# Designed miniproteins, single chains, continued (2), part 39

Each design is a single chain, and the fold is of that chain. pLDDT is the mean over its residues in the fold that is shown.

## One batch from the design tools (miniprotein)

Design m5332
Fold by ESMFold2-Fast:
Structure m5332 (fold): chain A 78 residues (1-78)
Amino acid sequence: MVPQVELDTIRSLSVEQLRARAEEQRRAAEVYASRGDERGAAVQRTLADLYDELAKATTDEEIAALVERGLARVGELL
């Protein structure tokens, strides 16, 4: 379960801020890929997708589910 404090923090971020974080992670993924670090690139892309989906989320339940799913996916890649 995602703690309420983390959910409140995510809800305080604007859609613009969440999308900016997604773009930052995508640029990081390109850097990792250019170095031949396919796993690192995959982790960064997974985080970028998580931020994009969080920008669309409107409920605490949806936010918690997205974070849990994203972290599980990152764990699979590590």
Scores: mean pLDDT 75

Design m5333
Fold by ESMFold2-Fast:
Structure m5333 (fold): chain A 83 residues (1-83)
Amino acid sequence: KLLELMNEKSKEVSEERKEELEKLGLEVPESILETSVLMVDQAVKRVVSEKLGNEEEAEKAQKQLDLLSKIENEATKKALEAL
């Protein structure tokens, strides 16, 4: 099942990047859905922070979004390779 593979590989990639996630103040996502939700949250935070002139918060949110996007892409690639 693709969804089961996506969740398995998402957890695997997130665990491999646990230190990077913790340094950015993020917990390890347990599923691909949780990763997607966190990405939306960080995208909204980046836009809001930019509009409020908080460049440091916008930069941090962008770094969190970039890491989560990388995890999602790597998990998707590994899931497709395992299919």
Scores: mean pLDDT 82

Design m5334
Fold by ESMFold2-Fast:
Structure m5334 (fold): chain A 80 residues (1-80)
Amino acid sequence: SMEEEILQAVREGTERFLAAIEGDLAFVRAVRAAIAADPARVLPLFLSEEQAEALLGDPALLARATEVALAVIDEYLARS
């Protein structure tokens, strides 16, 4: 489904971002805070235009996508 594709794109996008900024834990924490404060501004960067529109039109999906991104970041920080 589109919802499953969006959640997967957020997960994969977050993982790719963390791989690219390897070792900058202060920046990782800043990005985590930005996602927690305003997920609607950050999460669309991982999505196609159609996926971003679907995400921003569904507050429940936005909440689930936010949980996915934060869980990936928290697992990364716990391993560091």
Scores: mean pLDDT 87

Design m5335
Fold by ESMFold2-Fast:
Structure m5335 (fold): chain A 75 residues (1-75)
Amino acid sequence: RAEEERRREEQRRLIEEAERQAADLRRVLDEGGAELRRRAATLSPEEAAELLARFREIRDALDADQARLLARLRA
């Protein structure tokens, strides 16, 4: 019982920390995205497309992670 409660509290802490890290990463990506867009204007179209595609993949992964966290909170 106490072990289960401790596990739940630890899980909550981990979720909170993961959420914070995800939020921080999203901010970095948002700021990086703006900078990448400006850089893309000066880079070759090919390079710009590849860079943006990679960032999009990272963003999609973060969104998926957040959706999973919310689903787990509801569960």
Scores: mean pLDDT 73

Design m5336
Fold by ESMFold2-Fast:
Structure m5336 (fold): chain A 88 residues (1-88)
Amino acid sequence: MVEELLEEIRRLLRERGLSEEEIEELVRAALAQARALAIRRIAERAGLGREASWEEWEAAFAAAPEEVREEELVRAMREILEALKEEL
């Protein structure tokens, strides 16, 4: 699912005339953003507030079931893809 969404982002950017280097940079940024959103959401569900450290947030994400991590990553990636479609 995540890889399918990443490929859809790559396709969209290519259709808009971006270079392969620019596409790789934006895909890397999108994946990093999606991971950060997923980490934050899982940490919030674990009871960690905004005052918790990034290390505490990452630990909560790592401790979450694989299915939950995948669901939040897919959700974040879909949100990023829709935002890119609106901007482009």
Scores: mean pLDDT 79

Design m5337
Fold by ESMFold2-Fast:
Structure m5337 (fold): chain A 92 residues (1-92)
Amino acid sequence: LEEEIEKLKKRAEELESTLTPEEKAQLEAIWQSMAPFFQAKAKEVGPREAYRLAIEEFIARAKAEMAPENAAKAAEIAELGLRGLELIVEKR
């Protein structure tokens, strides 16, 4: 379990290392813009499902605001984060 989460984190870090400081700032700004969306959805569907919806919305915003190659990296990073959360919640 810990090794699986560590692999996901390492992959996300590798993807982030390919981004310039300006691209990282853009990605961070998009993520920060998600807070009101997450809060609204969490009240309606609960935090776990709201997080999934926030990841989908984040990917959509990244595709609209970033270059296609960077939007693809942002999507992979976001999906790795969601997978990590699912592994933590689904302790067998």
Scores: mean pLDDT 77

Design m5338
Fold by ESMFold2-Fast:
Structure m5338 (fold): chain A 91 residues (1-91)
Amino acid sequence: MEVELRQLPSGDLEVVARAPPGSEITIEFHDIETGEPLATAGQVRRDGVASEVARLQPGETKGVLPTVTVRFPSGEVRTLKRTAVVSTQLP
């Protein structure tokens, strides 16, 4: 299982998760201060690769907690949490 975080040129945060083929991958974004789910972040894929993007408002600085849950073909479930602070500045 591999998880990559990257900030796109737009300022948005991208998460890419990789697991063995046949795994189900779910990516969710939460606010790190409130723990509340951010809008539209769940994706399930069985091809071993999933990616999702959290979009920010212009001038927004937000602590984001990506949560990646993987269900392996064996039936084992693993959850990985990464912390990221994402900032888009006004011009």
Scores: mean pLDDT 68

Design m5339
Fold by ESMFold2-Fast:
Structure m5339 (fold): chain A 99 residues (1-99)
Amino acid sequence: TTAEESFRLSAEALAEAAEEIARESEDEEVAEAARELAEAARRALAEAEPSLLNAAHMTLVLMQVSLARKLMEEGKYEEAAELLRRAAERVRRLIEESR
């Protein structure tokens, strides 16, 4: 597996996971935060440097999405939304720094 392939797979998985939360969440704050993360992940696919380091960052953000799903299961929607917004900020920072 190449660095480019690893990055594309991780970023695509992140975009799809965020899009799923945005579609399925009944909490508007969570849905909006997930839409922001999905947009950031799709932008990373188009604009970010496809490196193993950036693939690792995308994988870390995927772990944050898994934690957000756990928070949603517990009814902690405000905490889930904040985590998803922080994840989106991290992805946007990665795009800027990888250029």
Scores: mean pLDDT 86

Design m5340
Fold by ESMFold2-Fast:
Structure m5340 (fold): chain A 76 residues (1-76)
Amino acid sequence: MQQQINQQGLDSTKKALKDLGVSDSKIDKIVKKTQQLIDQGVPFEDAIRTALKEEGISDEKIDKVLDQVSKDVLQS
């Protein structure tokens, strides 16, 4: 279910960002931007990457967030 996957991905993203020391206000902006992009038809991974870059998160931290999301949601 795409909605469930997106919600789990957002929850995993929030946790990873908190673990990296990102503020709650910045996390809220990232989540809102990600949901807006998903509503526009952007794939979840691209939406998160775009929102993280817009808020000034480094590529290294973005990769760590996406790795955590992949482990929590996709369970390969």
Scores: mean pLDDT 77

Design m5341
Fold by ESMFold2-Fast:
Structure m5341 (fold): chain A 118 residues (1-118)
Amino acid sequence: MEVRGSTPEAERLVREAYERALKIHEETTDPEEKLQRIQGLAGEAADRLARMGLAKVLVFATDEEGRVIGLFAADSPEEALEEYERLKEKYPDAHVFVVAGSPEAARELQRLAAEREA
């Protein structure tokens, strides 16, 4: 499992979110509800990191059973897309999500993703 932040403070918050995700996995038996709860947690963590100026984007990966296997706080949308690609290569069957902490970061992610496909 991979839990990482760009700074020690970001990594501590990411670790907290990871531990909460493990609890959601243990408490929730319905796969759809589990995914929704983990996505909600990731959104809250991304927002908090952005408000504290610690990261702009959160990248997280779950296996097919909904266990979080990767969680990374990125300082830029570019770094987040690089981690998305790395996680997809390392864990081909994983569901990898990129969650922006702000509307500005979300727009930059969309622009960069479109440029990579063009």
Scores: mean pLDDT 78

Design m5342
Fold by ESMFold2-Fast:
Structure m5342 (fold): chain A 80 residues (1-80)
Amino acid sequence: AVGLADLIRPRLVGARPGDEIRLILDRPPSPASLAALREATEAGLRVTLYATVPLDVSELRALGVEVVEVPSREAAEALV
């Protein structure tokens, strides 16, 4: 399975401040995923996560990540 970090890191190549990344999160992020999210926000990217599971959003919001809680993966896929 492709991790969240594996989806983010290629998008950092050639990305510009103000670019948006929208991702579906169906499980709590790993330390590697949190590091990749931090790199994206520090590069000036706007990151939005559509969460299908309950998360501790305080850490993600502290990184500058917007978290939108959705009832299902199907609902999340309609928004990305």
Scores: mean pLDDT 75

Design m5343
Fold by ESMFold2-Fast:
Structure m5343 (fold): chain A 59 residues (1-59)
Amino acid sequence: SSKQKILEKLKEQSKGKETPALLADFDLLEENLEGTSNEETLKWVAAVLSVIGELEDHK
């Protein structure tokens, strides 16, 4: 599924940068891969954006 592919890419990008918080976010994303409701999908996307933000340096 597209969700699984996104999660796989995020894990690949985080290799060597794993924090307990990041691992917890990945666990949450894995637990919600099968969610099909609109609300579940939007929540999943928000969590993905949160992970991306954590992996980036921001000013």
Scores: mean pLDDT 72

Design m5344
Fold by ESMFold2-Fast:
Structure m5344 (fold): chain A 67 residues (1-67)
Amino acid sequence: SETRARLEELAAQVEAAGAASEEEMVAKNPAVLEEMLEMAEERIKQGEEEGRLEEAAKGRERLEALK
């Protein structure tokens, strides 16, 4: 659940940064986009390896939305 922990951490960072959403945080710090792309790819890989197809599907959807 490393990907889940990173997503929770990102959500906390968004709130701490005073951003209304992940999109606003990305606008303030473009480096966050690269981290989000990495997390989406890891979510796909981990979901497939663990047989959690829903997590893999969410990762693919997120990756597609970010690209």
Scores: mean pLDDT 67

Design m5345
Fold by ESMFold2-Fast:
Structure m5345 (fold): chain A 107 residues (1-107)
Amino acid sequence: SSTRLLAEQEVTLSDEERDKLSAYLGQEVGADVLIRVWETPDGSLVLALVDKATGEVLLRIGLVRDAAGELRVSELPYSRENYAWLKEHMPALLDRALALAQATYDA
């Protein structure tokens, strides 16, 4: 698979954010996470949250280009579920991740 890493940003989670994310995923999450933006061969993006200490991918959100060329959340069930959960429970992290993805798309 010809996927490319376009961007990476480190984020330190608060204890509350770490507890919420660990509960959502059903696993312990480290304090430091990486937001990674990957490009797929069709030009779509995958936004991934990765535990820095383990390198484990915690969650993914697929982003696709619409007919107007704008980024939209993929219709895949996991993308929609992860987006909705982050929007409700960790909106600042979601906004940061989407801003990173948008910046790499516009470049």
Scores: mean pLDDT 83

Design m5346
Fold by ESMFold2-Fast:
Structure m5346 (fold): chain A 75 residues (1-75)
Amino acid sequence: KTKYSVLSEAQLRRVHRELSTVESMIEGVGRAFRLMSDGESDEAMTVLELTPVGLERGRAPSLEEVRRASLALAE
């Protein structure tokens, strides 16, 4: 269950900016997609630890998705 922490809108946008501009995250999603295409779903799941966000190739998470994922990972 998500532990609540109050973040200002500025803090949420900063987190979203950092995550959406992190090439390693987008590259990781791309790799997971390739692994899924190759039939290696277990390794793809390891790469996609942010399952709640539902990241896809070139798909940036929304501010709400970033907030939920950050809180879940922080637990």
Scores: mean pLDDT 51

Design m5347
Fold by ESMFold2-Fast:
Structure m5347 (fold): chain A 80 residues (1-80)
Amino acid sequence: DLIEKIKNETDIEKMKKLIDEIMKKTKSLEEAKEAALEIGKAISEAARKGNISSDDDVDELRLHILELLEEKLKEEEEKK
């Protein structure tokens, strides 16, 4: 499970790739928001385990999630 991999990951670049894979599988903005919430919980758990030691790394991951959500929002606004 990709969420479980995030909880045990220590490399921020690998975490970003896992986040990308999860978000790519979402089909709607609502699904993307739900996935972002679950990813946020997994990142918090990784930080509690000491896998993420700096607030800057947590902020970078949060910004990455926000960028992916903005991309999904643009996809929904650009109608077929």
Scores: mean pLDDT 79

Design m5348
Fold by ESMFold2-Fast:
Structure m5348 (fold): chain A 66 residues (1-66)
Amino acid sequence: SEILKEAERRTEEEFEEIRRFLEERLGVRLKDEQLRAIAFTAEALRLIGEEIDEELERRREEREEE
């Protein structure tokens, strides 16, 4: 689960920025555990989206080279 590990890494690296964003922009104060769960889910979905985009681009290139 490379996506899982990368999502955890990004969550930890961006934790304080995500907290600040939610508190300042959205007016939401979350406990660390809740914030980590939300951030992890968002990062995992982002990574899945990136992998889908890469696969679609790869398939597009293969069609153009045929």
Scores: mean pLDDT 75

Design m5349
Fold by ESMFold2-Fast:
Parts: structure tokens; sequence; C-alpha cells
Structure m5349 (fold): chain A 66 residues (1-66)
């Protein structure tokens, strides 16, 4: 549950920040959290970001927040 709360907080921070450097740092943290704790949506969000797929990235981040 705490891991899921951390993922939700990171997803919210990504969607509210305007700073590309902070966005990159947040995605790196989500990718690590997804690997360490087997969170498929966090891994999918990080993958979408690496591919420049902004639509899928936003979709996965919003799904994490639910």
Amino acid sequence: SSVQQQAKQLAKQYLTTKDPAKQQQIIQQLAQLGRDHNLPLARQAANAWSLGDEEKLEQYLKEIIK
C-alpha cells in the first residue's frame, strides 16, 4: 500500500510540474519503483515516456492515480 501511495504521489507530481528536468527525475523514480515492486502501470508509464508517447504516458499516469 505504501508503495502504491508513492507511485500515486509521483504520478501526480509529474502531471502538475512544468519542469522537464523534474519530469525526467519523477519518471526515473517511477521506473525504479515499478522494477523493485512489480508495478506494471509504473513500468508502462516509464516505457511510454522513453518512446516519447505522451498520450499513453498521460493515460498510464492517470490510471496509477485511480
Scores: mean pLDDT 87

Design m5350
Fold by ESMFold2-Fast:
Structure m5350 (fold): chain A 80 residues (1-80)
Amino acid sequence: HMELDPEASPEELERQRAIELFRLVADAYDKAWEEIKKNPNISEEERKELFDKYVEEANKQAQELIAETDRLKAEIERRR
């Protein structure tokens, strides 16, 4: 799970978020490739379904990360 530093500046939170978003996408593709490698008889349709599945999971995690980053940025603004 991604840890965002609540003491960081809004700019640093954006930087951290961007890095974690890239990592989520990379991890999704890696997971799909590992599943494909385990089953060399997998069909083209099944390969697409695996990529879509892991990308969708990564998108959900990305949305949570975006929401949490926005919440932290709003909290920083409110405390000023």
Scores: mean pLDDT 76

Design m5351
Fold by ESMFold2-Fast:
Structure m5351 (fold): chain A 66 residues (1-66)
Amino acid sequence: SLQQLIDQVDQQIAALKEKLKQTDDPAEQEFFRRLIEGLEAAKAYLEKGDLEAAQAAIDRGLMRAS
């Protein structure tokens, strides 16, 4: 369901924020920040029911993190 997808994204954001707190490496901090930004944007689109925009936000976050 849509709610299950939103909950899953929330769990992933929380896990990445925890990893961000545990690292002092600037490159790892940048990587995790980019992933968090993509997932937070995806969550906002999922809350609006825009699945296409949500997927695009995830894909953009992954490209920026690499």
Scores: mean pLDDT 81

Design m5352
Fold by ESMFold2-Fast:
Structure m5352 (fold): chain A 99 residues (1-99)
Amino acid sequence: SAAERLREAARLYLEGRREEALELVRELLREHGREELDPEELLEEAALRLALQEALAAGDSAAVRAVLERLIERIKAREPGRGEAEIERAREALEELIK
């Protein structure tokens, strides 16, 4: 399913295998006719969601903090409004793809 492949891509990204993760996301977007979406933004959104979900499930407060710090760092690296529409589109698309 799309959800399973997004989770696999997110895991690859968190393991530092970014190019393989991006390739999976691009194929997924092509199969669903959503090539207008930024595969990097969709991948980052999926990866952060997976990392946070796993940290929360493990009850690992240090891991939760690390994920939140990474999210804040990513947001700060972009000027407010730069790519905000792309991030929102990626979030909406992710929710539609995973149902």
Scores: mean pLDDT 74

Design m5353
Fold by ESMFold2-Fast:
Structure m5353 (fold): chain A 80 residues (1-80)
Amino acid sequence: RSELVLETAVEAARVLGAGILGSITTAREAAERLARTLGELEGLSEEEIEAVREREYQAAVDLGRRFAEKSGLPLSEEPL
């Protein structure tokens, strides 16, 4: 459990980092990994795992948007 908690924290840090760096593709990938790891840790259903993935992805995008707003730099949107 402790190792899985640490792994979940690492994936959460990756999601936040991707958001700040404006890497929407990396943020989505990290959010998916975080959702799967958290699902295993908390025993979530597939529906709950999908909800976590979307929530974490949106949180990373919002963080990047706020960073861009404060810094005055453009933030990349999700690629085609």
Scores: mean pLDDT 67

Design m5354
Fold by ESMFold2-Fast:
Structure m5354 (fold): chain A 84 residues (1-84)
Amino acid sequence: SMAKEKSEKNYEESKELTAKAEEVVKTGSPEEALEFARKAAKENVERAKENADLGDSEYMAKNIGLAIRNIGLAIQAELELRKK
């Protein structure tokens, strides 16, 4: 359906954002990693809400999964900052 296609496109955007967050963890400072991971998690939650509005529970769950991954990255970055 058209709703499914929109959900798939939004999820692809979420995957690209998560890949960028993972890249920042590798190449940036812990401060940069924390801010980017927080932003990515927030955007993944907003896309999950969009999927819910479209009635697409499958892509909603996938976007929630990406948000959890980015929360994990944010926690690791926070722990590195506390070592300073």
Scores: mean pLDDT 84

Design m5355
Fold by ESMFold2-Fast:
Structure m5355 (fold): chain A 71 residues (1-71)
Amino acid sequence: SSKEGIELLVGEMKKLGYPQEVIEKIESAMRKGGINLTEALNMIGLLLDYHKKGKLEEGAELLLSEAESFL
C-alpha cells in the first residue's frame, strides 16, 4: 500500500518534469511517513491542479509540506 502510493506519486512527478532533487526530497519524506494510496492520489490531484496553473514550484513546495506532515 505505502510502496504503491509512493511509486505512483514519484512516477507522476517525473512525468510532469519536476527536478530530481525535489523528487528525492519528497520521496524520502513519503517513505518516512508511510503514505497510503489514498494520500498519494490526493497529492497527485494537488500536483495536477498546480501544473494546470503553471505553478510547478509552488506545487512542489506544497507536496513537500504535505509529505512532511506524515512525519
Scores: mean pLDDT 75

Design m5356
Fold by ESMFold2-Fast:
Structure m5356 (fold): chain A 60 residues (1-60)
Amino acid sequence: MLTDEQLEAGVNAGVRAIAEGKVPADTEGGLAAAGQGASEVSGAPLEEARAAVRKASMDG
């Protein structure tokens, strides 16, 4: 599982990717970008990073 710091860094990377036009700003595109960013920051598998991002979006 990702730490809160790694998850926050991943979400920020996802938001940046959307702002740069690399992915669509819809829910699926935003979650995919955030999951990719979280995976890159933490080194966790993409599936685990996406699950953590989805959980955080439901909790917040």
Scores: mean pLDDT 67

Design m5357
Fold by ESMFold2-Fast:
Structure m5357 (fold): chain A 72 residues (1-72)
Amino acid sequence: SMEALRAELERLIAELEELVEKFRKNGQTQQADQLEAFIKSLRAGLEAATTPEQLRALVRRARIGIDVAKQL
């Protein structure tokens, strides 16, 4: 359902926000700022999404973003 996809995206955004906090604590300001911009784009997409396909694309982007951030 679209509600389940929205909830999953919100959960992934929360995980990304935790990674921002970790970057800031480690003095990785550029990485934190870039990740905050990415989160802002995901939140805008979540608000604008009207189809399950749009939400699935955002969920996929968020998962990739988490994987990339964890490698930094």
Scores: mean pLDDT 90

Design m5358
Fold by ESMFold2-Fast:
Structure m5358 (fold): chain A 78 residues (1-78)
Amino acid sequence: MSEESLETLKKYREEVKKLIEENKEEVEKAVEEGRRRAREAAERYSSESGVKVATAQMRALADAVGEMVDAIVKKLKE
Protein backbone atom coordinates (compact mmCIF):
# COMPACT_ATOMS: atom_id res chain seq x y z
CA MET A 1 0.00 0.00 0.00
CA SER A 2 1.34 3.41 -1.08
CA GLU A 3 4.66 2.20 -2.54
CA GLU A 4 4.91 5.59 -4.26
CA SER A 5 5.01 7.26 -0.82
CA LEU A 6 7.97 5.11 0.23
CA GLU A 7 9.84 5.94 -2.99
CA THR A 8 9.02 9.63 -2.49
CA LEU A 9 10.35 9.48 1.08
CA LYS A 10 13.61 7.87 -0.12
CA LYS A 11 14.03 10.52 -2.82
CA TYR A 12 13.14 13.30 -0.38
CA ARG A 13 15.66 11.96 2.16
CA GLU A 14 18.40 12.11 -0.47
CA GLU A 15 17.42 15.66 -1.48
CA VAL A 16 17.25 16.80 2.16
CA LYS A 17 20.72 15.31 2.74
CA LYS A 18 21.98 17.27 -0.27
CA LEU A 19 20.39 20.50 1.00
CA ILE A 20 21.94 19.95 4.45
CA GLU A 21 25.33 19.51 2.74
CA GLU A 22 24.86 22.84 0.92
CA ASN A 23 23.63 24.56 4.09
CA LYS A 24 26.55 23.06 6.06
CA GLU A 25 28.98 24.94 3.79
CA GLU A 26 27.05 28.20 4.27
CA VAL A 27 26.96 27.65 8.04
CA GLU A 28 30.73 27.01 8.10
CA LYS A 29 31.32 30.11 5.96
CA ALA A 30 29.16 32.25 8.27
CA VAL A 31 31.05 30.98 11.35
CA GLU A 32 34.40 31.81 9.73
CA GLU A 33 33.16 35.25 8.62
CA GLY A 34 31.72 35.94 12.08
CA ARG A 35 35.01 34.93 13.71
CA ARG A 36 36.95 37.19 11.34
CA ARG A 37 34.63 40.15 11.99
CA ALA A 38 34.78 39.50 15.75
CA ARG A 39 38.58 39.56 15.60
CA GLU A 40 38.55 42.86 13.70
CA ALA A 41 36.10 44.30 16.25
CA ALA A 42 38.39 43.20 19.10
CA GLU A 43 41.36 44.94 17.46
CA ARG A 44 39.30 48.08 16.81
CA TYR A 45 38.20 48.18 20.48
CA SER A 46 41.55 46.99 21.91
CA SER A 47 41.82 50.21 23.97
CA GLU A 48 38.36 49.69 25.50
CA SER A 49 37.33 47.55 28.47
CA GLY A 50 37.13 43.77 28.05
CA VAL A 51 33.34 43.89 28.38
CA LYS A 52 33.06 46.39 25.52
CA VAL A 53 35.42 44.32 23.36
CA ALA A 54 33.43 41.14 24.07
CA THR A 55 30.14 42.95 23.31
CA ALA A 56 31.51 44.24 19.98
CA GLN A 57 32.75 40.74 19.06
CA MET A 58 29.38 39.14 19.92
CA ARG A 59 27.53 41.78 17.88
CA ALA A 60 29.81 41.23 14.86
CA LEU A 61 29.25 37.47 15.08
CA ALA A 62 25.46 37.92 15.43
CA ASP A 63 25.41 40.20 12.36
CA ALA A 64 27.29 37.63 10.26
CA VAL A 65 24.91 34.85 11.34
CA GLY A 66 21.91 37.09 10.64
CA GLU A 67 23.18 37.84 7.13
CA MET A 68 23.58 34.11 6.46
CA VAL A 69 20.04 33.37 7.72
CA ASP A 70 18.64 36.17 5.54
CA ALA A 71 20.50 34.80 2.50
CA ILE A 72 19.16 31.28 3.11
CA VAL A 73 15.60 32.58 3.65
CA LYS A 74 15.75 34.61 0.42
CA LYS A 75 17.14 31.59 -1.46
CA LEU A 76 14.32 29.34 -0.16
CA LYS A 77 11.63 32.03 -0.63
CA GLU A 78 12.86 32.80 -4.15
Scores: mean pLDDT 67

Design m5359
Fold by ESMFold2-Fast:
Formats: sequence, structure tokens, C-alpha cells
Structure m5359 (fold): chain A 66 residues (1-66)
Amino acid sequence: HMKTFTLNASGLTPEEIEALKKEAEEAGYKVVVDNRPVSPETEARQVADLEAAILEKRAEKLGQKK
């Protein structure tokens, strides 16, 4: 199961986008950067959803090493 997450580029800096893509890919997720303008609230929700998924994946991988 490989989930794809969308991050828009409207309010995130290129460095923030690259950092989130790297963390997501290390967790086994694919990230697509959407160039559509969205509100800061929508962007914050996208980031929160992605971070939650990364944390869940990290917990799953740590469980495998028990």
C-alpha cells in the first residue's frame, strides 16, 4: 500500500516542500506538488494529514523491529 499525498505550492517555500517530500518518500509515500492556489488553512490541513501519515508509518516500521 503506497499512498499519494498532494501538497500545493501556494504558501509553502520550496525548501518546506522538499523537506516534506523527502520525509514522505522515506516513509514510503508519494508526494505530488499541485500548483493550484489554496488558502493557508487548506495548506495547513494538507501538511497535517501528510505528517500524521508519516508518523503512522514510522510507528509501523518501529513495530516491525520489536
Scores: mean pLDDT 73

Design m5360
Fold by ESMFold2-Fast:
Structure m5360 (fold): chain A 70 residues (1-70)
Amino acid sequence: VREEIEKIAGGKKRLSIDEAVDFLTRTFGLPRSKVREMLLKLSPDGYISVDSLLALAETLKAQQEKLKQL
């Protein structure tokens, strides 16, 4: 997950919302519209930091594992 985010960022400290949406929809299988709404709530200026995206991805991974066990 971390290595994938770093690769997408290409040495940058932040990603565009579209890049973050693509990563999260691909990784977690979530609808693009829902992911975009979530990211815009966190980053209304259209950018998300690598650290923020990593934290969000780790949170979503934990939630996905929890739901998978229910």
Scores: mean pLDDT 74

Design m5361
Fold by ESMFold2-Fast:
Structure m5361 (fold): chain A 89 residues (1-89)
Amino acid sequence: SRREQEAQLLTRVTRAVNDLVNQKDVEKSAEELDELVEELRRIGASPSTINAVIDALEQALDLAKKQGLKKVSEILEKHIEKLRELLEG
């Protein structure tokens, strides 16, 4: 079901975000986030699910900024903007 697909995508987002803030393969984690945003768009994810993803990324962004992770912060900000566009599209 769409709900099951959305739940799986949210789990993958959480993993990619954790890898980014821990600086584990930053480039691959950024690519995974690009793919996850596109999948959310393709399945027509609910506003609730998109907002949950935005919240996870914003929490990670706060942590990244506190730790001085400039590149990780830029990646997270870019993906938050893309997700907000999905809500308005």
Scores: mean pLDDT 86

Design m5362
Fold by ESMFold2-Fast:
Structure m5362 (fold): chain A 90 residues (1-90)
Amino acid sequence: MEEILKELEKKLEELKELLSELQEVLEKADDFEGAKEVAEEYYKKMEEINDLLLEGRKTGDPKKYEEALEKAEELIEWVKKKLEEAKKKL
């Protein structure tokens, strides 16, 4: 359980860095609609991850942390794909 939480912290830090890079690339490309879409989808998925983390903390259910980790990994892959697409427009 504690090891899963540490892995989640690392994934969330990676997500922050990837999102920051993606936002910079989109701003450089003047893609304001793309930046808005990315922000909306990112925060929606982050809300789901945070809700799972809160439930896991309150109940002590390790399955909630496993679900949060899976969603964080999916979000990382999604941001990476968007970053690759955005870089092609430069």
Scores: mean pLDDT 81

Design m5363
Fold by ESMFold2-Fast:
Order: sequence, then structure tokens, then C-alpha cells
Structure m5363 (fold): chain A 80 residues (1-80)
Amino acid sequence: SDALVARVRDLVAAGRYEEARALIESMPEDDPSRWYALSMLHAALGDLEAAVEYLSKALAMPGQINFDLANLAGAIGRAL
């Protein structure tokens, strides 16, 4: 859900990575929001390769994702 994605974003911004990971693991694997949230977490950890892989998976899945591409691109750019 959008609320869970927002919570993951806030936890990642606060450096609370273990809590962010636990919240992501509570999401279904067939929910594109899970893979988008994993992309955000891995971008923050500096794992750009994994971040791009998870984002690509999220975008390829059926469903709607409400996300800010500019903010995500900025996070990935800072990891480079």
C-alpha cells in the first residue's frame, strides 16, 4: 500500500534500515510496492545494482505504483 511505502521511505531517510527491511518483508511478493520499497532501501545502502534490479522488477509487474521518480533518481545519483 502507499502508506507502507511512505513508512519505508521515512525509515530509510532516518537510517532505520532493519525496521525498513522488516516492513518490506511483510509485503506480498506479487505487490509491486514491495519491489519499489526494496529499490529505495538498496539505493540508500549504496547498492545501486540491486536498486536498479528491484526497480525494474516493480515497473514490469502489473498494478499501480505511486512513486516520485525524481526523488528515486536523486537517491540513486547520490549513491554513485
Scores: mean pLDDT 75

Design m5364
Fold by ESMFold2-Fast:
Structure m5364 (fold): chain A 67 residues (1-67)
Amino acid sequence: MYEVTITLTVRTDDGTTHTLVGVGRGPSPKEARDQAAADLRRKVQAFLDGSSVPSEIVGSSITVTEV
């Protein structure tokens, strides 16, 4: 089984940084990555729905682990 963690760091207009993390698990790296990407997308949407200020992407990373 594989676990994929995708981390996205965004900066808001006030100079504050926020870290959003998507996590997925699956029998293959592709399925785990697809789940992690879907989880991150939901978290990004929730962040944007709650945000009143512009944001920019300042960093990203991906980690793949066999578990």
Scores: mean pLDDT 79

Design m5365
Fold by ESMFold2-Fast:
Structure m5365 (fold): chain A 71 residues (1-71)
Amino acid sequence: MEKLELGKELIERGKELIAKGDALIAQGRAQMATGTGQDLLHGIGTVLRGIGLKFQGEILIEKGKKLIEEA
């Protein structure tokens, strides 16, 4: 039963990271659209952070699914 609970927790955390990643990507795109120089670079960095969070979220969802399958 603990594996099922942990799996559900990891899936929820993964979904949260994907949502945060999507928000950062949108924020970075908005900054890139209005920014030049430093603002443009900051926007690019924000988009890259968002992509990283989405990737981490996908890994957590996959791990969570595996734990649920083992339960």
Scores: mean pLDDT 83

Design m5366
Fold by ESMFold2-Fast:
Structure m5366 (fold): chain A 75 residues (1-75)
Amino acid sequence: SRELTRRLAELLKRGKELAEQLKKSGMNDKAEELRERMRRLASEAVDYINAGDDEAAREKLKELEELIKEAEKLL
């Protein structure tokens, strides 16, 4: 789905900007943890999108969004 791919791209952009902010705040370990976890969730989301499993893809995008929200609480 183009919509799911677009949503994934937006979440990854937001998470990248957040990881840069965490690094500037001296939280290098938290920035690296966020980048690694985002990479894993993004890979899984892409696999589900390519398989046509929109329900599983949406769950992975929700996990990504929740990960970003939790990291935002550190700032």
Scores: mean pLDDT 87

Design m5367
Fold by ESMFold2-Fast:
Structure m5367 (fold): chain A 87 residues (1-87)
Amino acid sequence: MSKEEIAEKIVEEIKKATGGKEKVTLEEVKEVLKKLGIPEEVINKVVAAIMTEDKDGDGKATLEEVKKAILKLPEEIIEKIKEVLEK
């Protein structure tokens, strides 16, 4: 899977879990990533990246901000996510 495919798959899973909401809480993102089997250390890196994209500071992120945050993650973190999602 490419980095863009990983970002798209995570956004799709969040959208399914939240009933198609355009904006999600960081807690909802954490819950989805845990259900996908992603390790807590990797989840913490994803959440930190999303927080840097949060313009409103309200603890919520748009699906577009989530996608951008994932695309900015280091390759090491992307590879760990890929290993989980390719199972």
Scores: mean pLDDT 77

